# Designs tried in a protein design run: designed miniproteins, single chains, continued (5). Part 83

Each design is a single chain, and the fold is of that chain. pLDDT is the mean over its residues in the fold that is shown.

## One batch from the design tools (miniprotein)

Design m18870
Fold by ESMFold2-Fast:
Structure m18870 (fold): chain A 96 residues (1-96)
Amino acid sequence: GEEAVRKAEEALRYGELAVEYAKKGDDEKAAEYAEQAGEYLKEAVKALKSASGEELPRAIGLIIAAIGNLYETYLIAKKKGLEKAAKAAEKALGAK
């Protein structure tokens, strides 16, 4: 329901920040934001089990977008040698 959308929106916001700071080469901030995005993704996916009707496709779309940002964070971090950010993004992607 609305809870799934709210959690997915936070996951997307932190995922976008993780990409931004990974591009800047800030390993610690990129890792912190990737970890937060992963935690909100876990909460959003959990909330999907209680979601119904018109809100479900919106929450799923936001979850997919957040996963995309975490994957981009991982690729940038690997390319730039940002070890903490790469590990955090990989863990967050496994959290689904």
Scores: mean pLDDT 87

Design m18871
Fold by ESMFold2-Fast:
Formats: structure tokens, sequence, C-alpha cells
Structure m18871 (fold): chain A 88 residues (1-88)
């Protein structure tokens, strides 16, 4: 990847971590601790490998859209974690 592309991915990874932390804060009393830990781990994965940032961003956006449906949000958090693990 170019230096510009890498810088963009790093910036996206930071934004995704901030969004994931806000979602964790909103969902802490609505979903399991395991699902929140999976979301946190996925966001951390984007920082460790910025090439995964677009994948994590898409997953966080889907979970944010599902935040009024805790069961669906938990499913999406688990799917995101599995996708990030498979990416590495």
Amino acid sequence: ASAEERARLIAEAREVVERAMELIKEMKDKVSDESLAMLFAAAGGALANPEAAPLVREGVERAEEAKDDPAKAEELMRELHAAVEAFF
C-alpha cells in the first residue's frame, strides 16, 4: 500500500475504535459482556492491521443500525469478531 493509503487506513482505524467505544457505552446494559468484548477486540484488530479497518467499519455500522435490537446487535458483533479473526 502507498504511504497515503496507509495513513488513510490508520485514520479510519482510529475513527472505528471511537465509534466502537461509543457503541459499547450505549449497549453495555443491553448485550452480553462477551459480545461487547468481541466488538472491542475487533476494533483493536483494525489498529493492529489497518488494512482491516474498512471491514471493521462496515461491521460497526451494521451493529450501530441494529442497536435497538440487542439480539441482532450481539449476532453482528460476533460475526464481526469472526470476520476480523479470519482476516488475520
Scores: mean pLDDT 82

Design m18872
Fold by ESMFold2-Fast:
Structure m18872 (fold): chain A 61 residues (1-61)
Amino acid sequence: SSSFINRLLDLSNLTRNFRDDYAILRAQGLQQGPDVLAQIRARWDRFSEEVQRWIQDMLLN
């Protein structure tokens, strides 16, 4: 069964977990300097791309 609802729950959990992880990493990056902040930004950009692809796939199914 295609749990459109399950896909939404998974997306919500992924988004929430990344947001929380991002907040922690950003706080650590503020203490460690600009290179770490750049890595945090790169991780965010990658996550957003994966989420966008998943949304597109979900809508096309």
Scores: mean pLDDT 57

Design m18873
Fold by ESMFold2-Fast:
Order: C-alpha cells, then sequence, then structure tokens
Structure m18873 (fold): chain A 77 residues (1-77)
C-alpha cells in the first residue's frame, strides 16, 4: 500500500490499517503516526510477518516517533 492510499483511507474514516509485504515504508510510517496520536482508536494489523516487513515497521516506527510532535502540527507534515 502506498502512502497516499493510506492517507486517503484515514481521511475517509478508516481506523484499522493492514500492513502487507507490499506496504511502502512511508505508508507504514504514516499508519504508525496515526496510531501514536490515537492509540485507543487506531489499530494496525500485520498481515505479513516476514523479517523484511518487520524490519520495515521498525524503521518506520523510528521515523514516526521523530516526526510526532503533538504540540507542533507542522512537525507532522
Amino acid sequence: MEKEKLDEAYKAGKKTFDITADSSEEAVERALIYLFENPDEVSIRLLDLSPETRERVRRAGERAMKKLKPAKPSDLL
């Protein structure tokens, strides 16, 4: 899944994101940002548990944490 498709889904009200082997690292990063901002409402499902997908999620998580600034919305753009 591409970043743009994930952002579109979130704007359309989707709160559960499926991460597959075809999910880009940028899409995973965006899904994690949404999860970190709304942990009680947003859920992520890993549909592929390969080492490559897990490593992509780990790297995306590091970047998402660096970009997440709740007090500064501009840091999330």
Scores: mean pLDDT 71

Design m18874
Fold by ESMFold2-Fast:
Structure m18874 (fold): chain A 81 residues (1-81)
Amino acid sequence: SRVEEALEELKELADTITDPEEFARKVREILEEMVREGTPLADILELVVKVAEYLRSKKKEEHLREFGRVASEVIEELKAA
């Protein structure tokens, strides 16, 4: 599924990108692409939960903080549209 593909991509990016802000920029790009593709809000929310669980399990606190900020911004923008 698109959620599974995006989850694996975001996990790889979380493991390879050391800078939390650069990671957050890539997160925004992927989430915005998924919105453009017509991915339902429910699927985006599922992806966000799964990525957050992964980051927490890896103790990537700064990545999780920046991820949460960007994900919240994209979700709020999508709800407003």
Scores: mean pLDDT 87

Design m18875
Fold by ESMFold2-Fast:
Structure m18875 (fold): chain A 80 residues (1-80)
Amino acid sequence: MKPTLEEVIAGLLVIAASTNLDLARRETDPERRRQLVESARRDLERAKELAEKNNLKDPLFWKQIERNEREIRELEEELA
């Protein structure tokens, strides 16, 4: 399989989101933690849009999206 440029960008956005969530989990400042979670959410939303536009059917990609979405919801609930 040869990935499109948009599929590569989608993968990089998922990595960026995961990195921001790791940083948020270690962050002690609630304001900075919220900013990291919001950045992760935006990157994940863009990754989903690009993947859906390109009909990407990689189960490992979508499993990572689902995992990151669950982590975002859990962190946002803690910040509320």
Scores: mean pLDDT 83

Design m18876
Fold by ESMFold2-Fast:
Structure m18876 (fold): chain A 72 residues (1-72)
Amino acid sequence: MAPTAFELMMAGAEAFRAGDYATAARYFREAIAVAPDSPMTPDILAALARALEALGDREAAARAREQSERLA
């Protein structure tokens, strides 16, 4: 069964808490891809930005934050 955006966001949050930032970023990106027009998308983009910052990808993190702010 294909996961919902909410399930993917929850999986990303679990990976983030475990310190697996690469897996967290992957789940957050997939959550956005399956429901880009969701009211949750700004919050998911903010979570993605935090995961990308933890990975050292400062430019991708800044882009995700800007998108989050634009949609909020």
Scores: mean pLDDT 83

Design m18877
Fold by ESMFold2-Fast:
Structure m18877 (fold): chain A 72 residues (1-72)
Amino acid sequence: MTISKEELAEKLLEAGRRVGGLRGPTGAIGAALGELMGVSPQGGYAIVAAAGREVGVDAGDAEALARAILES
């Protein structure tokens, strides 16, 4: 799935807010991102994990991950 880095960052921040803060378990952030993107929770988890590996940031830190994606 191809999505703009700006849209992905916005959805990551929203997913972080929905799990009670911008930092949390990668699985919880991934599930919320999946819902926001219209994909499965497993799909959202895979996207968050892949993005974290690509930009070299902890996938459990939604704020840091979103910022790194926007600045890449």
Scores: mean pLDDT 73

Design m18878
Fold by ESMFold2-Fast:
Structure m18878 (fold): chain A 73 residues (1-73)
Amino acid sequence: DLAAFEELLARMLELLRERRPDLETVRIRVSAPITDATVERLEVVSPDRVVATLRDGTVITVEARPDLPPLVA
């Protein structure tokens, strides 16, 4: 359910933003297609990273996006 996933992401972003209020971009990683968006575990791993584990075994990671390294010609 897209709505349940969006609500989970909003909650994870709130937790991240509380620690990183100047946050402008995030990286979202999903380990597998979501079949059940029911949260089994929600964990603040660091000030710049929040992880949720779902009942179907899917892991969602929301992390502050680091600056890209400089490109060389």
Scores: mean pLDDT 73

Design m18879
Fold by ESMFold2-Fast:
Structure m18879 (fold): chain A 83 residues (1-83)
Amino acid sequence: MEEIRREVEEALKYLEKILKPEIVEAARKRAEGSLELIEKSELTEEERKRILEEAERIRREAEEAAKNKDTSEKDAEVAPLSE
């Protein structure tokens, strides 16, 4: 449970970098609703593993997308990067 929640929070953090706050907030609300349902349900280890794998995949995709946006877009531009 806690691991899944952490993966979701990390994914939302990355999404916040690439998406507008409004979209991230909507996604967060949806995720919280899903997490509540999961918490209420007694999950088997197999189901938990499946959800965790899916959450990890989403986080990884969000991380890559945020990384590309953060490096491609000069939003900060004040941050010095050494070549």
Scores: mean pLDDT 68

Design m18880
Fold by ESMFold2-Fast:
Structure m18880 (fold): chain A 55 residues (1-55)
Amino acid sequence: SSSLQQRAQEIAAEIQRLGREYQQAVDAGRLEEAKALAERITELSDEYLRLSDEL
C-alpha cells in the first residue's frame, strides 16, 4: 500500500496540472470549464489538507 506522503505528492501534482489547465481555459474564454476546474482544485486541496494533518 502507498504511504500517506506518496498520496499527498500525487494530489499535489494533480492540483498543479489542473492549475495549468485552469489558466489555459481562462485565457481561451472557456469560463464554464474554468469554473469546473476550480471546483475540482478546491476538492483536491481539501483532501490534501486532511492528509497533511495525518503526516
Scores: mean pLDDT 85

Design m18881
Fold by ESMFold2-Fast:
Structure m18881 (fold): chain A 84 residues (1-84)
Amino acid sequence: SDDALLRLRAAAAELVRARYEYLVLVEGVSRDDAAARARELQRRLGQQIQRLRKSSTQTQLDEAKRLEAEAKALRAQVEAARAA
């Protein structure tokens, strides 16, 4: 489904943003190094999404939910770091 692929791409983009902020705010990584690591994650997720294009809608949605959950966990740590 195009909708499932759109959700999967959105989930991947959010995970990349959450990882960047996590690396900077929680891990204390430099912005340049955090950006490089976020770009590498974006490349790996892009390759994974291309492989999943021929997979079932359910497989695409399950992966989107997994990425959404991972991003949410990183977001929780980022918000805790901002509050400290």
Scores: mean pLDDT 90

Design m18882
Fold by ESMFold2-Fast:
Parts: C-alpha cells; sequence; structure tokens
Structure m18882 (fold): chain A 70 residues (1-70)
C-alpha cells in the first residue's frame, strides 16, 4: 500500500539520520546535524510523494543549535 511505502521512506530517512548523528556527532557535530536533517527531509519528501498527499505526521523541527559559549 502507499501507506506502507511512505512508512518505508520515513523509516529509512530516520535511520540514516540516526546513523549520521552516531557516527559524526563526536567528530563534526555541525556536519552531523546538517546530514541528519537532509536525510529526514528526503525521507519525508519521498513519503509524501508515495502517499500522493501530505505526510500525516508532523515534520521534525530544525536541527538544534549549539548554545554559544560565553
Amino acid sequence: SKEAEAFKYEEEGSQKAADAWQTLWDKDPEKAAKLAQEYVKEGYEKAEEALGEKFPYTLPPAAPAAPEAS
């Protein structure tokens, strides 16, 4: 079904984002955040395309900003 296909894309995007966080966050947190956001966004875009309508879930917020050191 289209719903199952959409779920697949969303899950793939989320998993890739998680992998990026785990692999890169300690080396390059900015790159990790950017890459994670790109994977999630791509997954949601493909999911919406598969559904032929708006994704039923709320899109994730923008990547968290690191607090500025005083």
Scores: mean pLDDT 68

Design m18883
Fold by ESMFold2-Fast:
Structure m18883 (fold): chain A 62 residues (1-62)
Amino acid sequence: MKKKLEELMKRNEVDDEDIALVTSAVLIAVDPTPESRKAAEIAYKRKVGSMEAVELLKELLK
């Protein structure tokens, strides 16, 4: 996960909002648990950067 998020951050035309959207889609596809889906949904709605999306995932998976 972390490596993929870092790659997204390096892309030329990908804003923090776009990174959050793509991260949400990847998380739903890779780990469709209710907890990961909640984290992805929150990241998408708030359009936070990938680092904050990762932090939200850690909280919800606890």
Scores: mean pLDDT 56

Design m18884
Fold by ESMFold2-Fast:
Structure m18884 (fold): chain A 94 residues (1-94)
Amino acid sequence: MEAEKEREKRLEEEKETLAKMSEEELVEVARGLRERVEYIVELYKKSTDEKEKELAKELLRDILELLEFGAKLWPENEVLQEARRYAEEAVKEV
């Protein structure tokens, strides 16, 4: 209950931060998020713990939401669109 509200507030704050960034700064953030997606997918595939798998799914969903938001801010930026698509495919693997 409280944790869900904290998560929603954090995502809103992160989106506000992304909206204030330049296109170049967003591209660097998207690259970092893509690397994190790769790590989380690997963690999910190696894990035998149901809680770790559930956490990995939640983290991937949160990252996808941020990448989708960034892609909407700069719809003509190919790097941002590619990062979003990469995260969409990763979410399908879990």
Scores: mean pLDDT 82

Design m18885
Fold by ESMFold2-Fast:
Structure m18885 (fold): chain A 97 residues (1-97)
Amino acid sequence: MEAARKAAEAAYKGDVEKAIQYALEGGTSPEAARAIGMTAYGVALNGGSKEAVQKAAEAGIDAGRKGLSPQEAIDETVRAAMEAGAKPGGLGAPPPP
């Protein structure tokens, strides 16, 4: 998915706003796009590889396209990142409560 690749590239480079924009272009809601983009950026910040960040963005955008809640999209983003070798304890939530 081209949108997921662009979102992951932006997140890996530290451009959260672009990561969110590309997630939105991927067919997610604005709330899900923000959650996905910020979570993918969190994976990159905590030392996730480009592959882990890309798998995270792909899973999150796919969940958002299916109409899953923003929390479910975050959960899928985190799960995919962990499966691709990201550290579970290094993954933070996007916004504070």
Scores: mean pLDDT 76

Design m18886
Fold by ESMFold2-Fast:
Structure m18886 (fold): chain A 89 residues (1-89)
Amino acid sequence: SLSLLLREIGLLLRLIGLIFDLQLETDPARKVAIAREAIRIARELLSITDDPSLIQSLIGLLEQMRTLVTDPAVQAEIDRLIAEARSTL
């Protein structure tokens, strides 16, 4: 549906924006907050999409985000989400 497509696009654009914010952030606590918000958006996107191309794009964005965070708990959460996304392909 058009509503679903617009929601998927909106979530993807929001996730891209958060990764850009994460790239520019220098405060460790704010990096964790941005990464957790990005994880929430990524989980929502994964819950509503079955498009392989969009899932592959999501995995790429999560892998990029993984390189920008140093918090081990956040890294582990990203790794689990990447595994979940890959399992849907």
Scores: mean pLDDT 88

Design m18887
Fold by ESMFold2-Fast:
Structure m18887 (fold): chain A 94 residues (1-94)
Amino acid sequence: SKLQEEALAALEEAIELLREALETKDLALVDKAVEALEKAIKLLQKIGKNASDAVLEAARRAVELARELAEKFGNERLLEVAKRLEKVIKKIEE
């Protein structure tokens, strides 16, 4: 579905931005990644229990990477978004 494609795209964008931020130390990329994660959260909430394995795998990778960068940069906004995404994943997997 278009909704699942958009969710996957938002998660892959967030992962790419976070990987680039880790390499470059560019905090502007972290802010862009947070926006992509916020979009992914909203899309996942709309998809709910119908979320594909590919979308859930991307979401889990995004959470792990976001938590790692949040710790390294001390970025509370990134940590909060990662925790919210993780809660959404857990609700879907229940």
Scores: mean pLDDT 89

Design m18888
Fold by ESMFold2-Fast:
Structure m18888 (fold): chain A 96 residues (1-96)
Amino acid sequence: DKVVRGSSSSDPFKSLEGLIQHYLEGKSLAMPEGGTQAVTAGSRNAFDSLEGLMIYYMEGGSLAVSPGSTELKVRTFDTPDEAGQAAEDLGRENHG
């Protein structure tokens, strides 16, 4: 599927572009490279655009983070610093 959400300037999780930008800045996304390896989803409103993230990856976009295989679990944090730290820690752990 090549369809991507069209806009996200006011909400980084509204569209794929906003989600990617947010992830690249290390904010509010703690999605491991293996997708299923480290983070468990607990909020429905946290990553509703995770589907868009997966679409971007399938279209040949590279996030450095794989959406995983059959299931993806993602978590939100209260602050961008906490999310960025968690994402960094997950990346280091996955690399070994």
Scores: mean pLDDT 42

Design m18889
Fold by ESMFold2-Fast:
Structure m18889 (fold): chain A 75 residues (1-75)
Amino acid sequence: SAREATLQRNIDILSSLAPQSSRSDEVNKLLEQAKKALDAGNLDEAEDLVDEASSLLSRDIPEAVRQAALQGQPP
């Protein structure tokens, strides 16, 4: 459940960042596939898809990705 919660949180964060990217369509497709894998209990597949989406966003909008990660940390 902790791994599932972490994956869902990462999908939500990346989904919020996708509109800032020139690659938003590609990122959204990866995140939809990740959600389907997570719903099916395929945690390894969901993790790989989330990592791919994160890599695309980090190349395109690295500062926005970094800021989102900082906002997700405890005060």
Scores: mean pLDDT 80

Design m18890
Fold by ESMFold2-Fast:
Structure m18890 (fold): chain A 80 residues (1-80)
Amino acid sequence: PRSALADLSPEELERYLRELVASIPEPPRAPATEAQIRAQARLLRLFLQLPESHFPAIEAVLREWGAADAVDRLLPLLAR
């Protein structure tokens, strides 16, 4: 739930997101698989629901996952 995730520290959120990404069957690559697209959609929804203070932790996990291009595309959409 949104409120439960918002209560996590940046370090706790980063751990949670790493575990979530680790559930993806294959690492990100081009062209993106359906599983990778679904994972990116789930993470985008988390970005939209979480306070901005959590964005650096989410960004770090996505960059380590190999989704740097996705992060660069998401950041302009999340600017408020």
Scores: mean pLDDT 60

Design m18891
Fold by ESMFold2-Fast:
Structure m18891 (fold): chain A 100 residues (1-100)
Amino acid sequence: SAIEEDIAKVEKAVETTLKEATELVEQGKVDAAVNTVRTMIGLMAQEFELPEEVREELRRILAEMERQVRAETDLAKVKEIIERTLREAKEIIIRALREK
């Protein structure tokens, strides 16, 4: 179904972004990793025409990620923050797709 295809696209985008962001963090490119996550979530919100309420929820999660990353010096913990943010964003987007 179209919904199942959209969910598969979200899962693949999150998987790819997690790998890319993790590699950037390991290189010490933390700002680039955060930007990669933000860009992917923004592109998905646009592609799936997510409602404003969902976009606001995603913006809050991204702001919290950026706040936590700025306070953290341990790269392993930065990776955990990014992984958690991507998991939460995935759940929000998939929920929104299923409610269409």
Scores: mean pLDDT 89

Design m18892
Fold by ESMFold2-Fast:
Structure m18892 (fold): chain A 70 residues (1-70)
Amino acid sequence: MIEVPKPGEPDPVLPQDRIAEVEIIEVNGKKFVVVKSEKSGLWTHLETGLTAESLEEARKAIEDIVKEKE
């Protein structure tokens, strides 16, 4: 088997400065880490793929997810 030259992590990992902001949202005593995308301006919860236009919307969406846990 022949190995070819490998790129230095082109896109699968986040390039520097891809993330504009990181916040921790606490709902019902449980903490969730959300990340703001520089390109889209959307807040994303990395574990669930949840997206929201603002930090307040992200908090509300996370509250809804917590409620679904029954």
Scores: mean pLDDT 66

Design m18893
Fold by ESMFold2-Fast:
Structure m18893 (fold): chain A 101 residues (1-101)
Amino acid sequence: MYDPSKRDEYIATTAAYFNVSEEELLKALRATAAMNGLEPEAGETVFPWIFATVLAAGQDPEVAGGRILLLIMFEAKAGEIKTEEEALAQAEKELERILGV
């Protein structure tokens, strides 16, 4: 389950991994979400959470995280998900399936 109290930690972890500022990361994630038919807020919430959670589990965040993100983007492009709430629910299901938690 997504933990809102850890939002800043998820963002900081993701920004540090890519060696970018948090502001530049969030701008890129908002744009990526919007381009795929998701609310921009979903990009700021869902994408860092997936990446940081996969990384903390000792898996490759670009491979395993990228796979989850790709599934979410395809669902969004198909018009099946649009909101941050819908994207969080889809991401939780995929994280549980991949990580077994």
Scores: mean pLDDT 81

Design m18894
Fold by ESMFold2-Fast:
Structure m18894 (fold): chain A 100 residues (1-100)
Amino acid sequence: SELEKLLEELIRLAEELKKALKKYYENKSEEDLKRVEELFREIQRLALQAMALSSPEEQEKIQRALSLIGQAIKYAVEEKNLEKAEKLLNEAIEILKEVL
């Protein structure tokens, strides 16, 4: 289904975001931070599309996953806590897999 394709893409982008956050954490470069921001905007865009095709229960789960992804970026970028960021991203990915 279209929803399944969007959820698979969201999971893939969340995994890419995890890699991008590790790279930013290592390098602290503006270019790596822009990549993190670009990936998060893409995730937000696809999450909105997925929610439009979802039941209310599925929408709540997708919204929760999106919130956890935003928190993960904050922990990695502002708090410099990559371990916490990875745990939150893994939780978000698991929630998206439950909807799939």
Scores: mean pLDDT 90

Design m18895
Fold by ESMFold2-Fast:
Structure m18895 (fold): chain A 71 residues (1-71)
Amino acid sequence: EFEEILKKAQEIAESLGLPKEYTEKIAAVLMIYKLDPSVSDEEIAEKLGLSVEFVKKVREKAIEMGYLEKP
């Protein structure tokens, strides 16, 4: 659910040293991966208007923290 994803996104933002304003963007990345784990980092970056590097860092941190499963 959205509230749980926002909490995870905030923890990821803090772990990466990003301002809390990035929480919504991180939450969107997490939601897309949960709905379609096969989506590429490039596709998410294009869809959300983010850099590929940002999406990749968010994904790796979420896997490290146990919020997403490594395929």
Scores: mean pLDDT 79

Design m18896
Fold by ESMFold2-Fast:
Structure m18896 (fold): chain A 71 residues (1-71)
Amino acid sequence: SMEEKEKIARDAFETGLMYLRAYEVSGKEEDLRNALLAFEKALEVAEPDSEVAKRARELIERLKKETGVEL
């Protein structure tokens, strides 16, 4: 259902935020890559016009631009 997809997308987004916070402390590229993978999962599952999709897109673009990391 759409509600189940929204929950999965939100959970993936929150996982991304947890890894991003870990990266800010650790400086490890692995934490950054895990954050990006989680945000991309959130974007894949979320409805395209949802707030989760918009925020995930913005964070992916910002992090790729700031760090030069590609997936």
Scores: mean pLDDT 85

Design m18897
Fold by ESMFold2-Fast:
Structure m18897 (fold): chain A 89 residues (1-89)
Amino acid sequence: SAAATAALMAELAAKVSPTLARAFALAAADPDLSLAEIARALGLSPAALTRTIRRNEVALSKLMVEHMVERGLLSEEQAEELKAKLEAE
């Protein structure tokens, strides 16, 4: 579910950005919140929140890939290939 994905992203984001961890936690608690409403709750403009997300996108994606390996959804070989592709983008 979207709420479950947001809750997982909040946990992963805590390793990279406290701001993104709070943003994903808000999204998990209330899926009806827009990006603009989440930004306002954090004391940010929507543009500032979007920049913070983009700045941390590769790091968060790599953490998600590592989580999928831990849950048996990806092999370590598949994870290494995906992480290399994320860094190349």
Scores: mean pLDDT 83

Design m18898
Fold by ESMFold2-Fast:
Structure m18898 (fold): chain A 92 residues (1-92)
Amino acid sequence: SPILDEVVRPDEDLKKFLETYGETKETYTLEEILDWIKYYIGKENLHKSPETPHLAIVSDTELGKILEVDEIDLSDRQGIIDLILKHSTLVP
């Protein structure tokens, strides 16, 4: 979907998260941010259970605090994109 190529400016909290785990940048594609979220979930072993690997519990993490959610469904790409867009500004 061309939506993943959209460029966004993350808010200050999301930007600090991305700078901690990645490169210092002013703008990111939605795909880059989605990939960093997936990387973080895997690295911190945040999957709810082996039986539900698509569901990540983030309630006690920096990511969950920044995105203001307790859980992320990794199978719901649109839901994750909507969370990123809530915490960033689209660049024309």
Scores: mean pLDDT 82

Design m18899
Fold by ESMFold2-Fast:
Structure m18899 (fold): chain A 84 residues (1-84)
Amino acid sequence: KLEELEEALANTENPLALEAIEAARRALENPDDEELLLEALAKSIRAERELFKGEVLPEEEALEIARKLMEEAEKAGKDPRTLL
């Protein structure tokens, strides 16, 4: 979640967290741009895995997870932007 990444960034200088927050902000400001949302979700997943689980997740795997989450949200009738 975006708030969790912001709290983590306050306690660390982790560049993945900073990139994830910036990407999420851009996606929320451009709600009709699905590519920005996908990128923001992928970066958020990578930052969360590194900061909270100590796992390095490859970008390609993060994109696949993000895509699956967006598809699941659409099937549930939810706005995929709520995943940020």
Scores: mean pLDDT 74

Design m18900
Fold by ESMFold2-Fast:
Structure m18900 (fold): chain A 68 residues (1-68)
Amino acid sequence: MSIIEELIKEFGLTEEEARNLAKVSAVFLKAAKTDSQIEKVLEEAEKDEKLRERVLRIARELVELDRR
């Protein structure tokens, strides 16, 4: 299951909302400055289970912060 699919399922987000959350999470995790860097982090997270879990953890923290 992709990161986007997992975020849609876990939080009931639209595909656009899930994509935006994944990108923001990648920026926070790696201090990515360009779209190319963000896409690279997300591509690496699909292949690296530990990086994937780190991206998802940040996404969950951001959702929790928004709900406060």
Scores: mean pLDDT 76

Design m18901
Fold by ESMFold2-Fast:
Structure m18901 (fold): chain A 89 residues (1-89)
Amino acid sequence: DAEERAREEWRELVEKYKAGVPDEEILELAKRLAEEGDPLLRRVAAAAVAGLLYRRGADDEALRAEAEARVRNEEDAAEFLLELLEREL
């Protein structure tokens, strides 16, 4: 069940953030989940990217402006975050 797996991957992601693992480890997890193509796993991958931006204190004005122009709903937000993952942040 993709939903059960997404819940398990989310739990693992939260544990990694609590443990303070390096950004590279979180990025590798996000890339793996995104590659599987399942919408719920892609949503977890997007959340991983959002967490990394928050951890880095993302003050990039251009990135913020791009997000503000593009993001109208949660699907847009997930798509934008996954695009940032492909750009390797």
Scores: mean pLDDT 77

Design m18902
Fold by ESMFold2-Fast:
Structure m18902 (fold): chain A 91 residues (1-91)
Amino acid sequence: DLSAEQQEELEAALERAAKTGDADAAVEELIRIFREAGLDEAAAAMEEAKAMIDAGVPAREIFERIRKLPDTAARGAAYTVAALYGVYPEE
């Protein structure tokens, strides 16, 4: 689990992204927070999801890759990245 300080940083990063629309800044900050928390698999999953989105991989393929992740935290983190970029399973 994230510490109270790390949770506060996460909430601040998400609020900033919502106000500015800067998904890249939000995702980079989330990856940093998760790595500092020792959640390396979740951070790696976020980096992979971002790389797939940046490469223009279709949403269906991105979500299929995320669903195959064995770690629940890594899946949640990757889904959060997709949502921040406006990538959804049905649209």
Scores: mean pLDDT 75

Design m18903
Fold by ESMFold2-Fast:
Structure m18903 (fold): chain A 86 residues (1-86)
Amino acid sequence: PSKEEIEIEVKLAMARMKVAVVKLILDKTEELSEEEIEELLEMLEEAIKIGREVLEDPRASEEQKEEAREVIEEAEELKKELEELK
């Protein structure tokens, strides 16, 4: 893989990690404070931002862009779920 491909893969891995952390917390926690909800929402917004950066990057492959769309969609669904808990 090229250096550029690796940089994009690292960004996608970071975004996926943020989404996975939020999913894990939601799965393990029955009660979340308002502060905790805000922190998780911020983490999801960061993941969405990274995904959009990949979609706009002309160096990204179609496969990487598809993965970015999946990350954005999952993060947006989790964000809606968290906002309902407020």
Scores: mean pLDDT 84

Design m18904
Fold by ESMFold2-Fast:
Structure m18904 (fold): chain A 60 residues (1-60)
Amino acid sequence: SNSSEGLTLASKAGRLASENPDEEKGKAAGELAGKGVSLSMSGFGTTGKYLGEKGIELAK
């Protein structure tokens, strides 16, 4: 289920940014953001894109 996976990825990205703002959140969030975008391209829709963008933003 692409939708559920995208939501999970976004939740993880946000959590990583909150719990580990000074660790490797950038790498992990970036990776999760990439997966979110990939799921969006697979028919996940705008939700996946939005979550992917959030993950990328958190990576900074």
Scores: mean pLDDT 60

